# Designed miniproteins, single chains, continued (5): the designs that were tried, part 50

Each design is a single chain, and the fold is of that chain. pLDDT is the mean over its residues in the fold that is shown.

## One batch from the design tools (miniprotein)

Design m17832
Fold by ESMFold2-Fast:
Structure m17832 (fold): chain A 56 residues (1-56)
Amino acid sequence: GAAEEALKQRVIARARAAAERYGIPEAEVDRIEALVRQGRFEEAERLAVRLVIEHS
């Protein structure tokens, strides 16, 4: 629904902003986006946290 699509867009936008800030490779951002689009939010968040830590 519209709420789920808005949530996905927000999560992807935040992931892209974090990637730009921490220098995370585009391939890893694409992987996060794919997980979010599949509704796998917990896996996407876990990957994003790990990548931020690795690049911080």
Scores: mean pLDDT 80

Design m17833
Fold by ESMFold2-Fast:
Structure m17833 (fold): chain A 60 residues (1-60)
Amino acid sequence: MKEVEEGREKIREIGEKYMEKEGIEKTVDGALTASLDGFSMGNQDGLYAGEYLGRLLVES
């Protein structure tokens, strides 16, 4: 549990910085954009941002 929470915090921090840098909105389109950028360019920060946004949008 604590390790999972630490991982979530790290992903949030990295994703948030990436979103600010790239001007990505917290939307489904923003999540897709971040994920595609990470996938196409091998940019792990983009992948983290996409994962963070995806979780933010679907987590209850």
Scores: mean pLDDT 60

Design m17834
Fold by ESMFold2-Fast:
Structure m17834 (fold): chain A 84 residues (1-84)
Amino acid sequence: MKVTKVTVKFSKGGATLSVTGKKGTIVEVETDEKSEKFEFEQDGETYTTVAEKPQTMKVTAKGEAKFTVGGDGVESVEVKEEEE
């Protein structure tokens, strides 16, 4: 199973991270303000995390997923992909 981990570090201006996947893709989100884990219940489901305060956002998707990163505050984006 493909596992994709995306880490976005940002400062002033904020950041938006969206993940779109198939039914059964497990998504884990970690920010300074929240930590959550859920499974997509339908194909083409999209989850969007928005953060406006300087911090690091970490999103892990287990399964088939597409990531989109945006925002004027983005300082760095690190992507790690592995097979399980």
Scores: mean pLDDT 78

Design m17835
Fold by ESMFold2-Fast:
Structure m17835 (fold): chain A 60 residues (1-60)
Amino acid sequence: SERDEELRKKIEELQKKLAEKVKQMHTAIKNGDWEKAEKYREEALKILEEIQKLFDELRS
């Protein structure tokens, strides 16, 4: 359905954002910036939660 296609596109976009946050987190760790690393980790977990919610919507 059109709804399922929209949900899949949103998941794909969020997966790209998640990958970027993970990369930013690792860069911050490499630079010894633990405060930024924690911030990016929290942002990544929030994105992961949104992805999981959208997958649940697809299974509905």
Scores: mean pLDDT 86

Design m17836
Fold by ESMFold2-Fast:
Structure m17836 (fold): chain A 75 residues (1-75)
Amino acid sequence: MADVYAADLYLALGNVFLKQGKYEEAVEWYKKAIELYEKAGVPDPVAYRNLAIAYEKLGKTEEAEKWRKKADEVE
């Protein structure tokens, strides 16, 4: 499968930035991870939920709700 290994690494990087309170960087890495998971046909609800949390921390409520709904759809 294309890029699932890279997706896992990008998800881990997003988690590191989220824990550091670097929410904008967390969003960037989670989006990269999600793109690779979706391209591989294996969407990860954890990646969607963590992206939603990062957007919520940035005050981007509309984006946060969008990604929470996507997480619920793939779980």
Scores: mean pLDDT 83

Design m17837
Fold by ESMFold2-Fast:
Structure m17837 (fold): chain A 84 residues (1-84)
Amino acid sequence: MEELIERAREAAERAGVPELADAIVALLEAGREAGDEETVRLAEEALRRLAEGDVEAAGELLGEALARASDELRERFGLLLAAL
């Protein structure tokens, strides 16, 4: 996972959207803390797509996960993202 996150960050920097990688990492941690397996799955898939250079797919997966997220997960996500 650590290697995947690093590769996704490198791809995001090359694409001019480093904040996208940070947002997906925050989503992954929020999902883990909330025990939301579907959010974790979507965040991991978004990291894989971003690492492959598919910025559009990564952004769509992030949007889907946030749209379906519980209030608890949104709160955790916001706190984690603010700490980055």
Scores: mean pLDDT 84

Design m17838
Fold by ESMFold2-Fast:
Structure m17838 (fold): chain A 62 residues (1-62)
Amino acid sequence: KTVSYDLEIAKLYNYLVDVQKLSEEEAAQKIAKVYGLSVEKIKNLIAKARKEAKELGQEEQL
């Protein structure tokens, strides 16, 4: 399953935005180049990962 890439993409995106201070657009473009995906797919994966993170927090699976 491709679930492992979704989590790594979310972590890298948060690092680029919060630590490297890139814009959401810049971060999405960099990740899209690394994984060979479109920027739109990256943005959708990030949105889904943020929603899933709330559910993960309920079960202490971190």
Scores: mean pLDDT 71

Design m17840
Fold by ESMFold2-Fast:
Structure m17840 (fold): chain A 72 residues (1-72)
Amino acid sequence: SRREAAALYAAGGILYAAEEYRLAAELYVRAAELVADDPEEAAELYRKAAEAYRLAGEEERAREAEERAREL
């Protein structure tokens, strides 16, 4: 649900601030999947996930997240 997506986004932001980038990215991806019916919101969340994955050194996961955002 959108409420669950908002909670995941908030938790992801806390993890991002704590420099837990991989976990933050995973929560942003889960949030994006929950709001897939809102392509603009989902795309923003996938882009945030891609940035966090890059900071974590997860280049392939970052590329995948950016591709998901572009498909929306």
Scores: mean pLDDT 86

Design m17841
Fold by ESMFold2-Fast:
Structure m17841 (fold): chain A 56 residues (1-56)
Amino acid sequence: SMAEQRAQQAAKVAGDVHGLPPEEQQKVYQSALDAIRNSQAGDPTGPGGNPVPAAP
């Protein structure tokens, strides 16, 4: 799917350009995949302004 390819590319760029360790690259991949999927599918669970969770 397109979401998987985009997430994988983001992780690769993070590792290649920023030199992040593999563990961080996997985190970027998972976060990007979730965000892209929710955005592209038209997330029905978040209509309106939902407060964003505190990121680490």
Scores: mean pLDDT 67

Design m17842
Fold by ESMFold2-Fast:
Structure m17842 (fold): chain A 71 residues (1-71)
Amino acid sequence: SMEEKARELLREAAELAARAGRLLEEGRLEEAAREVRRAAELALEAAELLGDEELRRQAEETRREAERALA
């Protein structure tokens, strides 16, 4: 189902976010930003499947912040 697919995407996004947290603790800022951007992209996909406007807005903002950090 679309709900199960969204759940898998959110689980993957959470794993990427956890990796980004560890990379930040190590001072690996660019790698952390890439993981955050990828997590946000997966969360955006999940938000579209769920019709969750709040999740979509949060994911778009997080993606923009990560892209800004990588510029």
Scores: mean pLDDT 89

Design m17843
Fold by ESMFold2-Fast:
Structure m17843 (fold): chain A 92 residues (1-92)
Amino acid sequence: DDSVVADIIGMMELAARDGATVSATAQGSTLTITFSGLSVRTLTAIALRAIGLDLDGLEVQVKISGSTLTLTFGGLSPTAVARVVAAARRLA
């Protein structure tokens, strides 16, 4: 679903605008995105958006450690994973 990719990219862009470091790693069908140095406001906004995607049927795991937010996505197509990883590289 193109809307899921757009939502994930939007989260990464929001984090980058907050001055956070964004990193995306793919391992098979699993995509892990790590945000480091988030403000509490931006961390909360991204976490709530990720929880919304999980409630809408996407497989999402959310981990918070201080100002670091880690999102793990399962069940994404290879094309969706590639698009998100490419977007993260542009933000680095």
Scores: mean pLDDT 83

Design m17844
Fold by ESMFold2-Fast:
Structure m17844 (fold): chain A 72 residues (1-72)
Amino acid sequence: DAVVRAVEVLIRAYNDPELSPEVRAVIGETLDRIGQAPDDAARREAILWGADELEKLGHPELSQELRDAAAA
């Protein structure tokens, strides 16, 4: 399940003690959006939104992990 993989990536990243508050806020918002989404299409859009925001914050590797999860 693409959504389950994305959530696992986000939870792993959120528990990184070196994570900046800005990155943590984006991860929290992404998880909230996934939880509030009415269907799988909306959940995938939430994951891709989070990937875009993480890339803007200078985390392209984490962004790519989320994009790959959404594409599976």
Scores: mean pLDDT 83

Design m17845
Fold by ESMFold2-Fast:
Structure m17845 (fold): chain A 77 residues (1-77)
Amino acid sequence: MREEAVEALRKAGEALSAGNPDEAIKYAEKVIELAPDDPRLQASAYALMAKAYELKGDTEKAKIYRRKASEVASKLP
C-alpha cells in the first residue's frame, strides 16, 4: 500500500539521520515489500539501504544496493 510505504520511507530516513542504520534498513525493506510495483519508491528505498550499510561499514552491501537503486531509477519515465 503506497501510503504505508511512504510512511515507512519517511521513518527509514529519520532513523538514518538519527544514526540508527539497522532501523533504517528495516523500514527500507518494508517499503520494497509494500510497493513492489513502484519504481520510484523502490529506488529511494534501495538508496537509503545503501547509505545505511555504508554507515555500518558494510561496503559490499552498500555497493549492491547502490547498483539496485541506479538500475531501478534508470527505468523511471
Scores: mean pLDDT 82

Design m17846
Fold by ESMFold2-Fast:
Structure m17846 (fold): chain A 64 residues (1-64)
Amino acid sequence: SKVEKLEKLIEEEREALKEVEERIEELSKEEEDPEKLLLKLLFEAVKGSIEFLIERLEERIEEL
């Protein structure tokens, strides 16, 4: 069903979010390095994008 496909996509995005959050925590230990700070900010932007995608997919399920 369309719902099952959307639920699978949400689960995959939640796993990706977890991996991104773990990477942010590791980079946070090295914030004195400008290159590490840039990488952390890039991963924080990616985190925001994944959270946005999860919200949009959940809204789509509610419309069905």
Scores: mean pLDDT 83

Design m17847
Fold by ESMFold2-Fast:
Structure m17847 (fold): chain A 96 residues (1-96)
Amino acid sequence: MKRLLETLLRQLDELRARGADPALIEEAKRLLEELAEALENKDYEEAIRKADELLDVLERLEAATDDLEDQLTLSVLKVTVAVLKVVAKKELKKSK
């Protein structure tokens, strides 16, 4: 998880350097760190909520860019977050 988090944070920093909205990038970084913390703490319900909030911010970033490379980076980020949400949902079911 730590290496994945570091990779995703670097991708967000690269998007910011390429002209993405700094406020949306900082919100995405905060939500990503909160998602990682919730997963580490096994708070899967919180992880699902943070993943949904992060996906909304990433969709807003994607809508604001016409650059294909940035759209591809954001699509990979969205898929990664969606996978983390699925993992959190599966872990919740194991506790029943």
Scores: mean pLDDT 84

Design m17848
Fold by ESMFold2-Fast:
Formats: sequence, structure tokens, C-alpha cells
Structure m17848 (fold): chain A 70 residues (1-70)
Amino acid sequence: TEKLLEEAREALRKGDYEEAIEKAREALRLGKDDPKKVSEALLLIGGAYGKMGDHQKALELGQKAAETYA
């Protein structure tokens, strides 16, 4: 799980937004019982959408992350 989050973060920094979303979704699936990991994965997915110009999706995912881990 941690390695997938790190890979998603690296992909996001490189501008590989599709890869970042894919890796973060895998981390979300594997870490579903850990609220902190779920929140981090949601923030990474939201960040990728935001950088691609989908500001509404980014906001929705950010709100869900905050609800998951305060």
C-alpha cells in the first residue's frame, strides 16, 4: 500500500496523471480498512483531476478525504 502511494505521488509529480490515478486507486483498494491511507489515496486522485482541469472532481474527492480522516 505505502509503495503504491509513493508511486502515485511520483507519477503525479511527473505529470503522468492517469498513472497517478491508477496507482492511487490500487492503494485505495488495498488500504480500504486504514482511514489515513484511504484519505491519502483520495487526495492523490483529486490532485490528479485538479491538474487535468477537473476542479469539481478534485473538490469532491478532497471533501471525501476530509470526511474519511479528519
Scores: mean pLDDT 81

Design m17849
Fold by ESMFold2-Fast:
Structure m17849 (fold): chain A 72 residues (1-72)
Amino acid sequence: KPTPEQIEAEVAIALAEIYLAIAKLSGDVPEETLKRIEELVNKARDALKQGNYEEAIKLAEEAISLAREAFR
């Protein structure tokens, strides 16, 4: 069974991926910002695969924050 930290990391990454998808579909977010969000999501996924759940959560939260700021 996955650990609480692993579940938190997976949920955070899933949420970040949803925000990235919405941002891409909107057509209103600058290409450079989309690229930065995608890079953060990819780094979070890599951290998750390496078992670094704390780093994965941090990177996913940074991606979510950047995406949310882009919608303001």
Scores: mean pLDDT 84

Design m17850
Fold by ESMFold2-Fast:
Structure m17850 (fold): chain A 65 residues (1-65)
Amino acid sequence: SAEEEREKGEEAYKAGDYESARDHYQRALELNPEDAETLRNLGVVLAKLGDFDRAREYLEKAAAL
């Protein structure tokens, strides 16, 4: 479920595994594209990975909801 993928993303983020966190948050958004919290969390993770352009894109999507 979207909730399970989001929880796995949160666990990966807390462990410092930002690539795993990104993959789980992306999967959560495939199941629930309008989850503002997951969009913000993906944006933060992308910034941690140095992908600042995509980070901004996801944060703006969250703000538009």
Scores: mean pLDDT 87

Design m17851
Fold by ESMFold2-Fast:
Structure m17851 (fold): chain A 82 residues (1-82)
Amino acid sequence: MDLTPAELTPEQKEELERLKREAEEAYAAGNYEEAIRYYHKAAELLEKAGDDIGASLALMKVAIIGIEAGLSLEEVREILGL
């Protein structure tokens, strides 16, 4: 179940919406590496905010895009600087 928006600060909500928009724009442009980076940043922000469900969903988007792009787990890790 999604956490309520009321648990995010205005600054966290604005940053999250920016990251989601950038990820969606990158994905639509076929820039999968950039989309992966933005969704991962969104997951990190959600995790820090205590939104474990939202963070998990953002990480699922990273995994799905990685598969669609034909990237290995190691390549995704390098893109994320892990």
Scores: mean pLDDT 79

Design m17852
Fold by ESMFold2-Fast:
Structure m17852 (fold): chain A 91 residues (1-91)
Amino acid sequence: MKSVIRVSRTVALPASVTTEAEAEAVAAELAAEDQARIAALPGVLDAHVVGRADLAARTVHLSGAAVVEAEKAEEVAAAIERELGMETEIV
């Protein structure tokens, strides 16, 4: 049986970022990095992470999901929290 782990984190935009295009590029880069790191964890079958930049708030919101085998969900969620600093919710 498969389980889904919802993942999220918010990080500050670098002070050097001054345009919407730069903010979106940073969000995409961070999302790709987080997705690759989650996909590399033992027990992860699939991972999807998207980034959304908020230039006015000076933040990047990263959110997504990992598909895992149900018996590994708690172990994988703990690994995501430990290694990536993301909040997790098993569904």
Scores: mean pLDDT 88

Design m17853
Fold by ESMFold2-Fast:
Structure m17853 (fold): chain A 92 residues (1-92)
Amino acid sequence: GPVPVDIVGAGTPSAEYQAARARLRAALAARGLTVEAPVVFEDPTPEGQALATAAALGAAAGADAGLPLHEVLGRGGDGARAAREALEAARA
């Protein structure tokens, strides 16, 4: 089933950070996905939020949550594919 997502940044979130979180959640929801793993994440940029979401999706798909984004995506699988699609959608 779907895994609820909560992407958490350290410190006080900016408006840009909140907007990036909302876009990534919407992109995941449009694909029938949520990721439950809480991701502590210190880069508030859209790219950083996408990285945190991809790492959480990789973890949900059985990848190690501590891996860099390129390794998570490189391992493949449905979670990594969904993360790539969500990243691309969030950039649009």
Scores: mean pLDDT 50

Design m17854
Fold by ESMFold2-Fast:
Structure m17854 (fold): chain A 55 residues (1-55)
Amino acid sequence: SLKEETRELILEESGLTAEFLLARLRGDEEKAAELQKRADEVAKRIEELIAEIKA
């Protein structure tokens, strides 16, 4: 269901945010930038799905 797919994406975004912060802690700027981009893409998809569910 769309709600289950959205829940899975929220958990994925949370994991990416944790990995991003850990990469920053290590000073891995290149990996941090990659993870930030992925997190932003997932966040955008979550908002699209929430809007669709509310429609």
Scores: mean pLDDT 85

Design m17855
Fold by ESMFold2-Fast:
Structure m17855 (fold): chain A 51 residues (1-51)
Amino acid sequence: MFPELDHDGDYDALARWLERVLATQPDNEHWREALRTALREAGRDEEAERV
């Protein structure tokens, strides 16, 4: 694979951070919605639907 244009780590890093936050607060719908939004912005719609 060629690692071209792979510097859009903002939403991936945000989603990873939100997964950690949600692990500590599993019933927090606000963080679930934030994670879903971050995943959709990253183009990861399948993962967003799992949240």
Scores: mean pLDDT 72

Design m17856
Fold by ESMFold2-Fast:
Structure m17856 (fold): chain A 84 residues (1-84)
Amino acid sequence: SVSEEARKLVEEARKLFEQALEALEQGDFEKAEELYAKAHELFREAAKLAYENKDEKTLEEIEKEYEELGKRWVEAMRKAEEKL
């Protein structure tokens, strides 16, 4: 189903996001930014699928998670830069 496909994209985005955080912890800012950008694009694709399929609840869930991960990223970047 479209909802299942959107959820799979979100799950892959989460994995890339966790890899991005690991890269930040290692001081690899270039790799971290590349992984974060890929995660961001997967969230956008998931949201687009939910929107086109008029699945309002899935779209709301995706958007909320996307915002929360974005906030985590900003905080992680701040803390990683303070270690340098």
Scores: mean pLDDT 83

Design m17858
Fold by ESMFold2-Fast:
Structure m17858 (fold): chain A 70 residues (1-70)
Amino acid sequence: NVPADLKEQLRERYLPELTEAIKAGDDEKVEQLKERIREELLKAGVSPEAADNFVLSLEMEAEIEAFNAA
């Protein structure tokens, strides 16, 4: 499992940037950010499965924010 403090830190750092990349249609930037988040989680000792689940959840949250923003 991903520690709660680490989840909030990564959301604060990456959610705005990921949302802007999605709004811009910058697929390369989206994949780069997802890879960076995954890498930070793995370096913190998070399992690959938990890291992948977190990245997916953050991506979905960013997509919702991007599509709801005018």
Scores: mean pLDDT 84

Design m17859
Fold by ESMFold2-Fast:
Structure m17859 (fold): chain A 69 residues (1-69)
Amino acid sequence: SETARQLAALAEAYARAPSVEAARAVAEEANRVVEELGEPPEEELEAALAPRRAELEAALRAQRERLAA
């Protein structure tokens, strides 16, 4: 779905955000998308994330470490 595709793109943007402020802005945009378009089925979001799942998980782990410093 369009919502799942947008949320997958925002997850990648969050993982690559250069600062806490940028990460917050991406999270706020994701919340707005869910509020306006509705929460997509888990299966659709998983399908949208699947092609880049491993890279995204690694990037999110690195981002978590960066933002915790």
Scores: mean pLDDT 76

Design m17860
Fold by ESMFold2-Fast:
Structure m17860 (fold): chain A 55 residues (1-55)
Amino acid sequence: DEEAIEKEKKILDELLEKARKTGNQELIKKMEEAKEINIKMIESNFSLTPEEVLE
């Protein structure tokens, strides 16, 4: 689901941008780390079949 992956990435990017505009350094750092991890997990999960993900 390429479109779903792009949509999730876009949402995460927008959330990070909002955090940066807020100027909260702690929130920005956490959002950057969470975004990077979540994007990698999303890509890995969508790259694998459901059977491979479960086992």
Scores: mean pLDDT 68

Design m17861
Fold by ESMFold2-Fast:
Structure m17861 (fold): chain A 70 residues (1-70)
Amino acid sequence: LSDALAELPPEVQREVLALIAEAAEAFAAGDRERAAELIREAGELAAAHASDSEGVRAEAERAAAEVRAL
């Protein structure tokens, strides 16, 4: 995730980081489903602009599943 962010355009980087920040706030508030949703959205946006689209998407889906399982 963090490695993939470095190769993204600055505007996409900002949007991905904003989604991740929202996911962290949702998780802190106890809304795990919303946090997982936002992580998937961040991963999909990053994957669309990353060289390793599948790897980025898989990492985001894994993170979302872990958040939901907590």
Scores: mean pLDDT 77

Design m17862
Fold by ESMFold2-Fast:
Structure m17862 (fold): chain A 80 residues (1-80)
Amino acid sequence: RAHRDEGLRLYAEGRYEEAVEAFRRAIEEDPRDWRAWANLGLALYAQGRYEEAIEAFERALEIRPDFPIAHSNLAVVRAA
């Protein structure tokens, strides 16, 4: 949770590379934290790393398939 909260703060500041690292740390601590995977996807998308963003969103949906916002985020990235 702490690393995910840190990643969200860094993302809000436009510090996308550092946000990616924070979200990866959150995933290392809890690989089933679907929010960390979804947030990793958003940070990767902000960097133009679309293929990696798609993979991160797909992992989030694998963990939590019934969350509508993750489907919307994946659709946006696939359209880019």
Scores: mean pLDDT 78

Design m17863
Fold by ESMFold2-Fast:
Order: structure tokens, then C-alpha cells, then sequence
Structure m17863 (fold): chain A 90 residues (1-90)
């Protein structure tokens, strides 16, 4: 699953749809966090941060990193909130 998500995100970036890739990854991170899957939320948020950095979207990248850190700390509610703020910054 995670490898398939990474491949899909990479393909979107190669097609010039990097903002859509970041949106999908942050949305996935928020959903995973709300479902209690903080490990998946952290992985998706980290990938969103990498995509956002490549696109020069520094505010989105920062919110995505905060979502990943919250998820790693086991705080699914905060992880979902930070992922949502990343989407709002897109």
C-alpha cells in the first residue's frame, strides 16, 4: 500500500500535478490519523512534506512535518489538524 501511494504521488509530480499529489497525501494522512493509524499518518505526512519541498511550498511542507511529528508522538487528533492546515495552505 505505502509503496503504491509513493509511486502514485511520484507519477502525479512527473505529470505536473504536484499540488494534487500533496493534497491527496495530506488527506490520506488526516484520514489515517482519525482512524488511529498513526504510523500510516506519519508516513503519508512525511511524503507530503517531501513533495511540498520539491514544489517550493514551504508553508505546506512545514505543516506536513508537524503532522508527521504529531503522528509519531501518537497524537492522531493533532496529526489530523496539522494535515488539514497543510491542505488549507495549498
Amino acid sequence: MLEEVREAARRLVEEGRGREAAYRLLGGAAMAARAGDTEMAAELAELAAEVAEELGLEEVAEEAREAAEAARAGDGERAAEEAREGIEAL
Scores: mean pLDDT 84

Design m17864
Fold by ESMFold2-Fast:
Structure m17864 (fold): chain A 119 residues (1-119)
Amino acid sequence: RRERLVAAAREGMEKTPRAPWIKPLSEEIRAKTEPVALDVAVRMVELVREISPEKVTDEQAERLAREAGFNAYRGAALGLQNPNVTPEEMALAGAYSGLVQLGFDEEALKAYEELRKRR
């Protein structure tokens, strides 16, 4: 269950270095961002599924995890380069944005607010 979300989020993250609108990340930045992005993406999708289990099938959860992973990884990398924001905050904002793009606006907002309160 969680293993499938982790695999999907990792697949999404692997697309980040190949995206034409994203500058290649250094090996050091990648090593620091990957764990943060993976944790945030998986937790966001788990909460979205808890909020709306009837809307979030296993296939949709994997799709959400791929998109959240991609955007969380991009966010975390930007956070490491910006002294005014934490990588975790930018990963959360990225994951939220990705889920909104897939039409899970209400569920993504609730999950985002919940995870911000826990940090």
Scores: mean pLDDT 76

Design m17865
Fold by ESMFold2-Fast:
Structure m17865 (fold): chain A 57 residues (1-57)
Amino acid sequence: SAEQDAFNREAVKIANDYLEGKITPEEAKERLASLPGVTPEQAERAAQALDDVRKEG
């Protein structure tokens, strides 16, 4: 759906900005949590996944 496509694009943008060091970990969490339909559990999981990727690189 258009909503799912918009969600995926925004989530990818947030992840890329975070991994490039353009935004803080706190800002990345806030932006993810502000996405429509995101639960606190999903936001926490996404933040953890980003932290894991950063540690592996």
Scores: mean pLDDT 75

Design m17867
Fold by ESMFold2-Fast:
Structure m17867 (fold): chain A 68 residues (1-68)
Amino acid sequence: MVTAEDIKAALDKLVEAGLISEEQAERALELLLKLPEDASDEEILAALREAGLTEEQAKALVELLKLY
């Protein structure tokens, strides 16, 4: 599993690029940290969508997290 610091770093990059708001990033981090360590990609995508990310933004974050 990626660390909370890795998730925050990836979300911060999306905020800096203007793709999501800081509020969306904080909500996404909170929801992702509540998931089990072995959460599926589908569960991660669902949590990101609940945080207000589009499907495209959520998929981009999942791909970034694979690099960590």
Scores: mean pLDDT 76

Design m17868
Fold by ESMFold2-Fast:
Structure m17868 (fold): chain A 66 residues (1-66)
Amino acid sequence: SAAAEAAARAGAAGDVGAAARWAGLSHKLTQQGLETGTNAAGEAVAQAGAAGDGMGSLRAAIDAGR
């Protein structure tokens, strides 16, 4: 999703606060838009974080988004 990509970009830029906010938004959007594929949505967010070299930061952001 666009929000997941934004999270990856923020993570790549070293802005962990922005990355956390975008990851949380991505989770909410996937829940609202899909509702049926929560596991796939969570995996997509994790993949976006990995692409932005923010795996640790994104894991924390996902955890904070709970």
Scores: mean pLDDT 59

Design m17869
Fold by ESMFold2-Fast:
Structure m17869 (fold): chain A 65 residues (1-65)
Amino acid sequence: SEEIKKLQKELDEKQEEAKKKAEKAGEDLRKNPASPEEADEFTLKQVDEANKELEPLVKKLAELL
């Protein structure tokens, strides 16, 4: 149904928004001389956490499709 497809799209958009937010925060951290490597790891960790939160919902939607 279109409703399920819309929900999937919203989840994908939320994932992309979280990734962009994490990348922005990582770039801001890189401007601090203390942690350029930590900034990369921080960004990846934030993205991974967001993806893990959304994975069960994405799988549930796939079952409903």
Scores: mean pLDDT 72

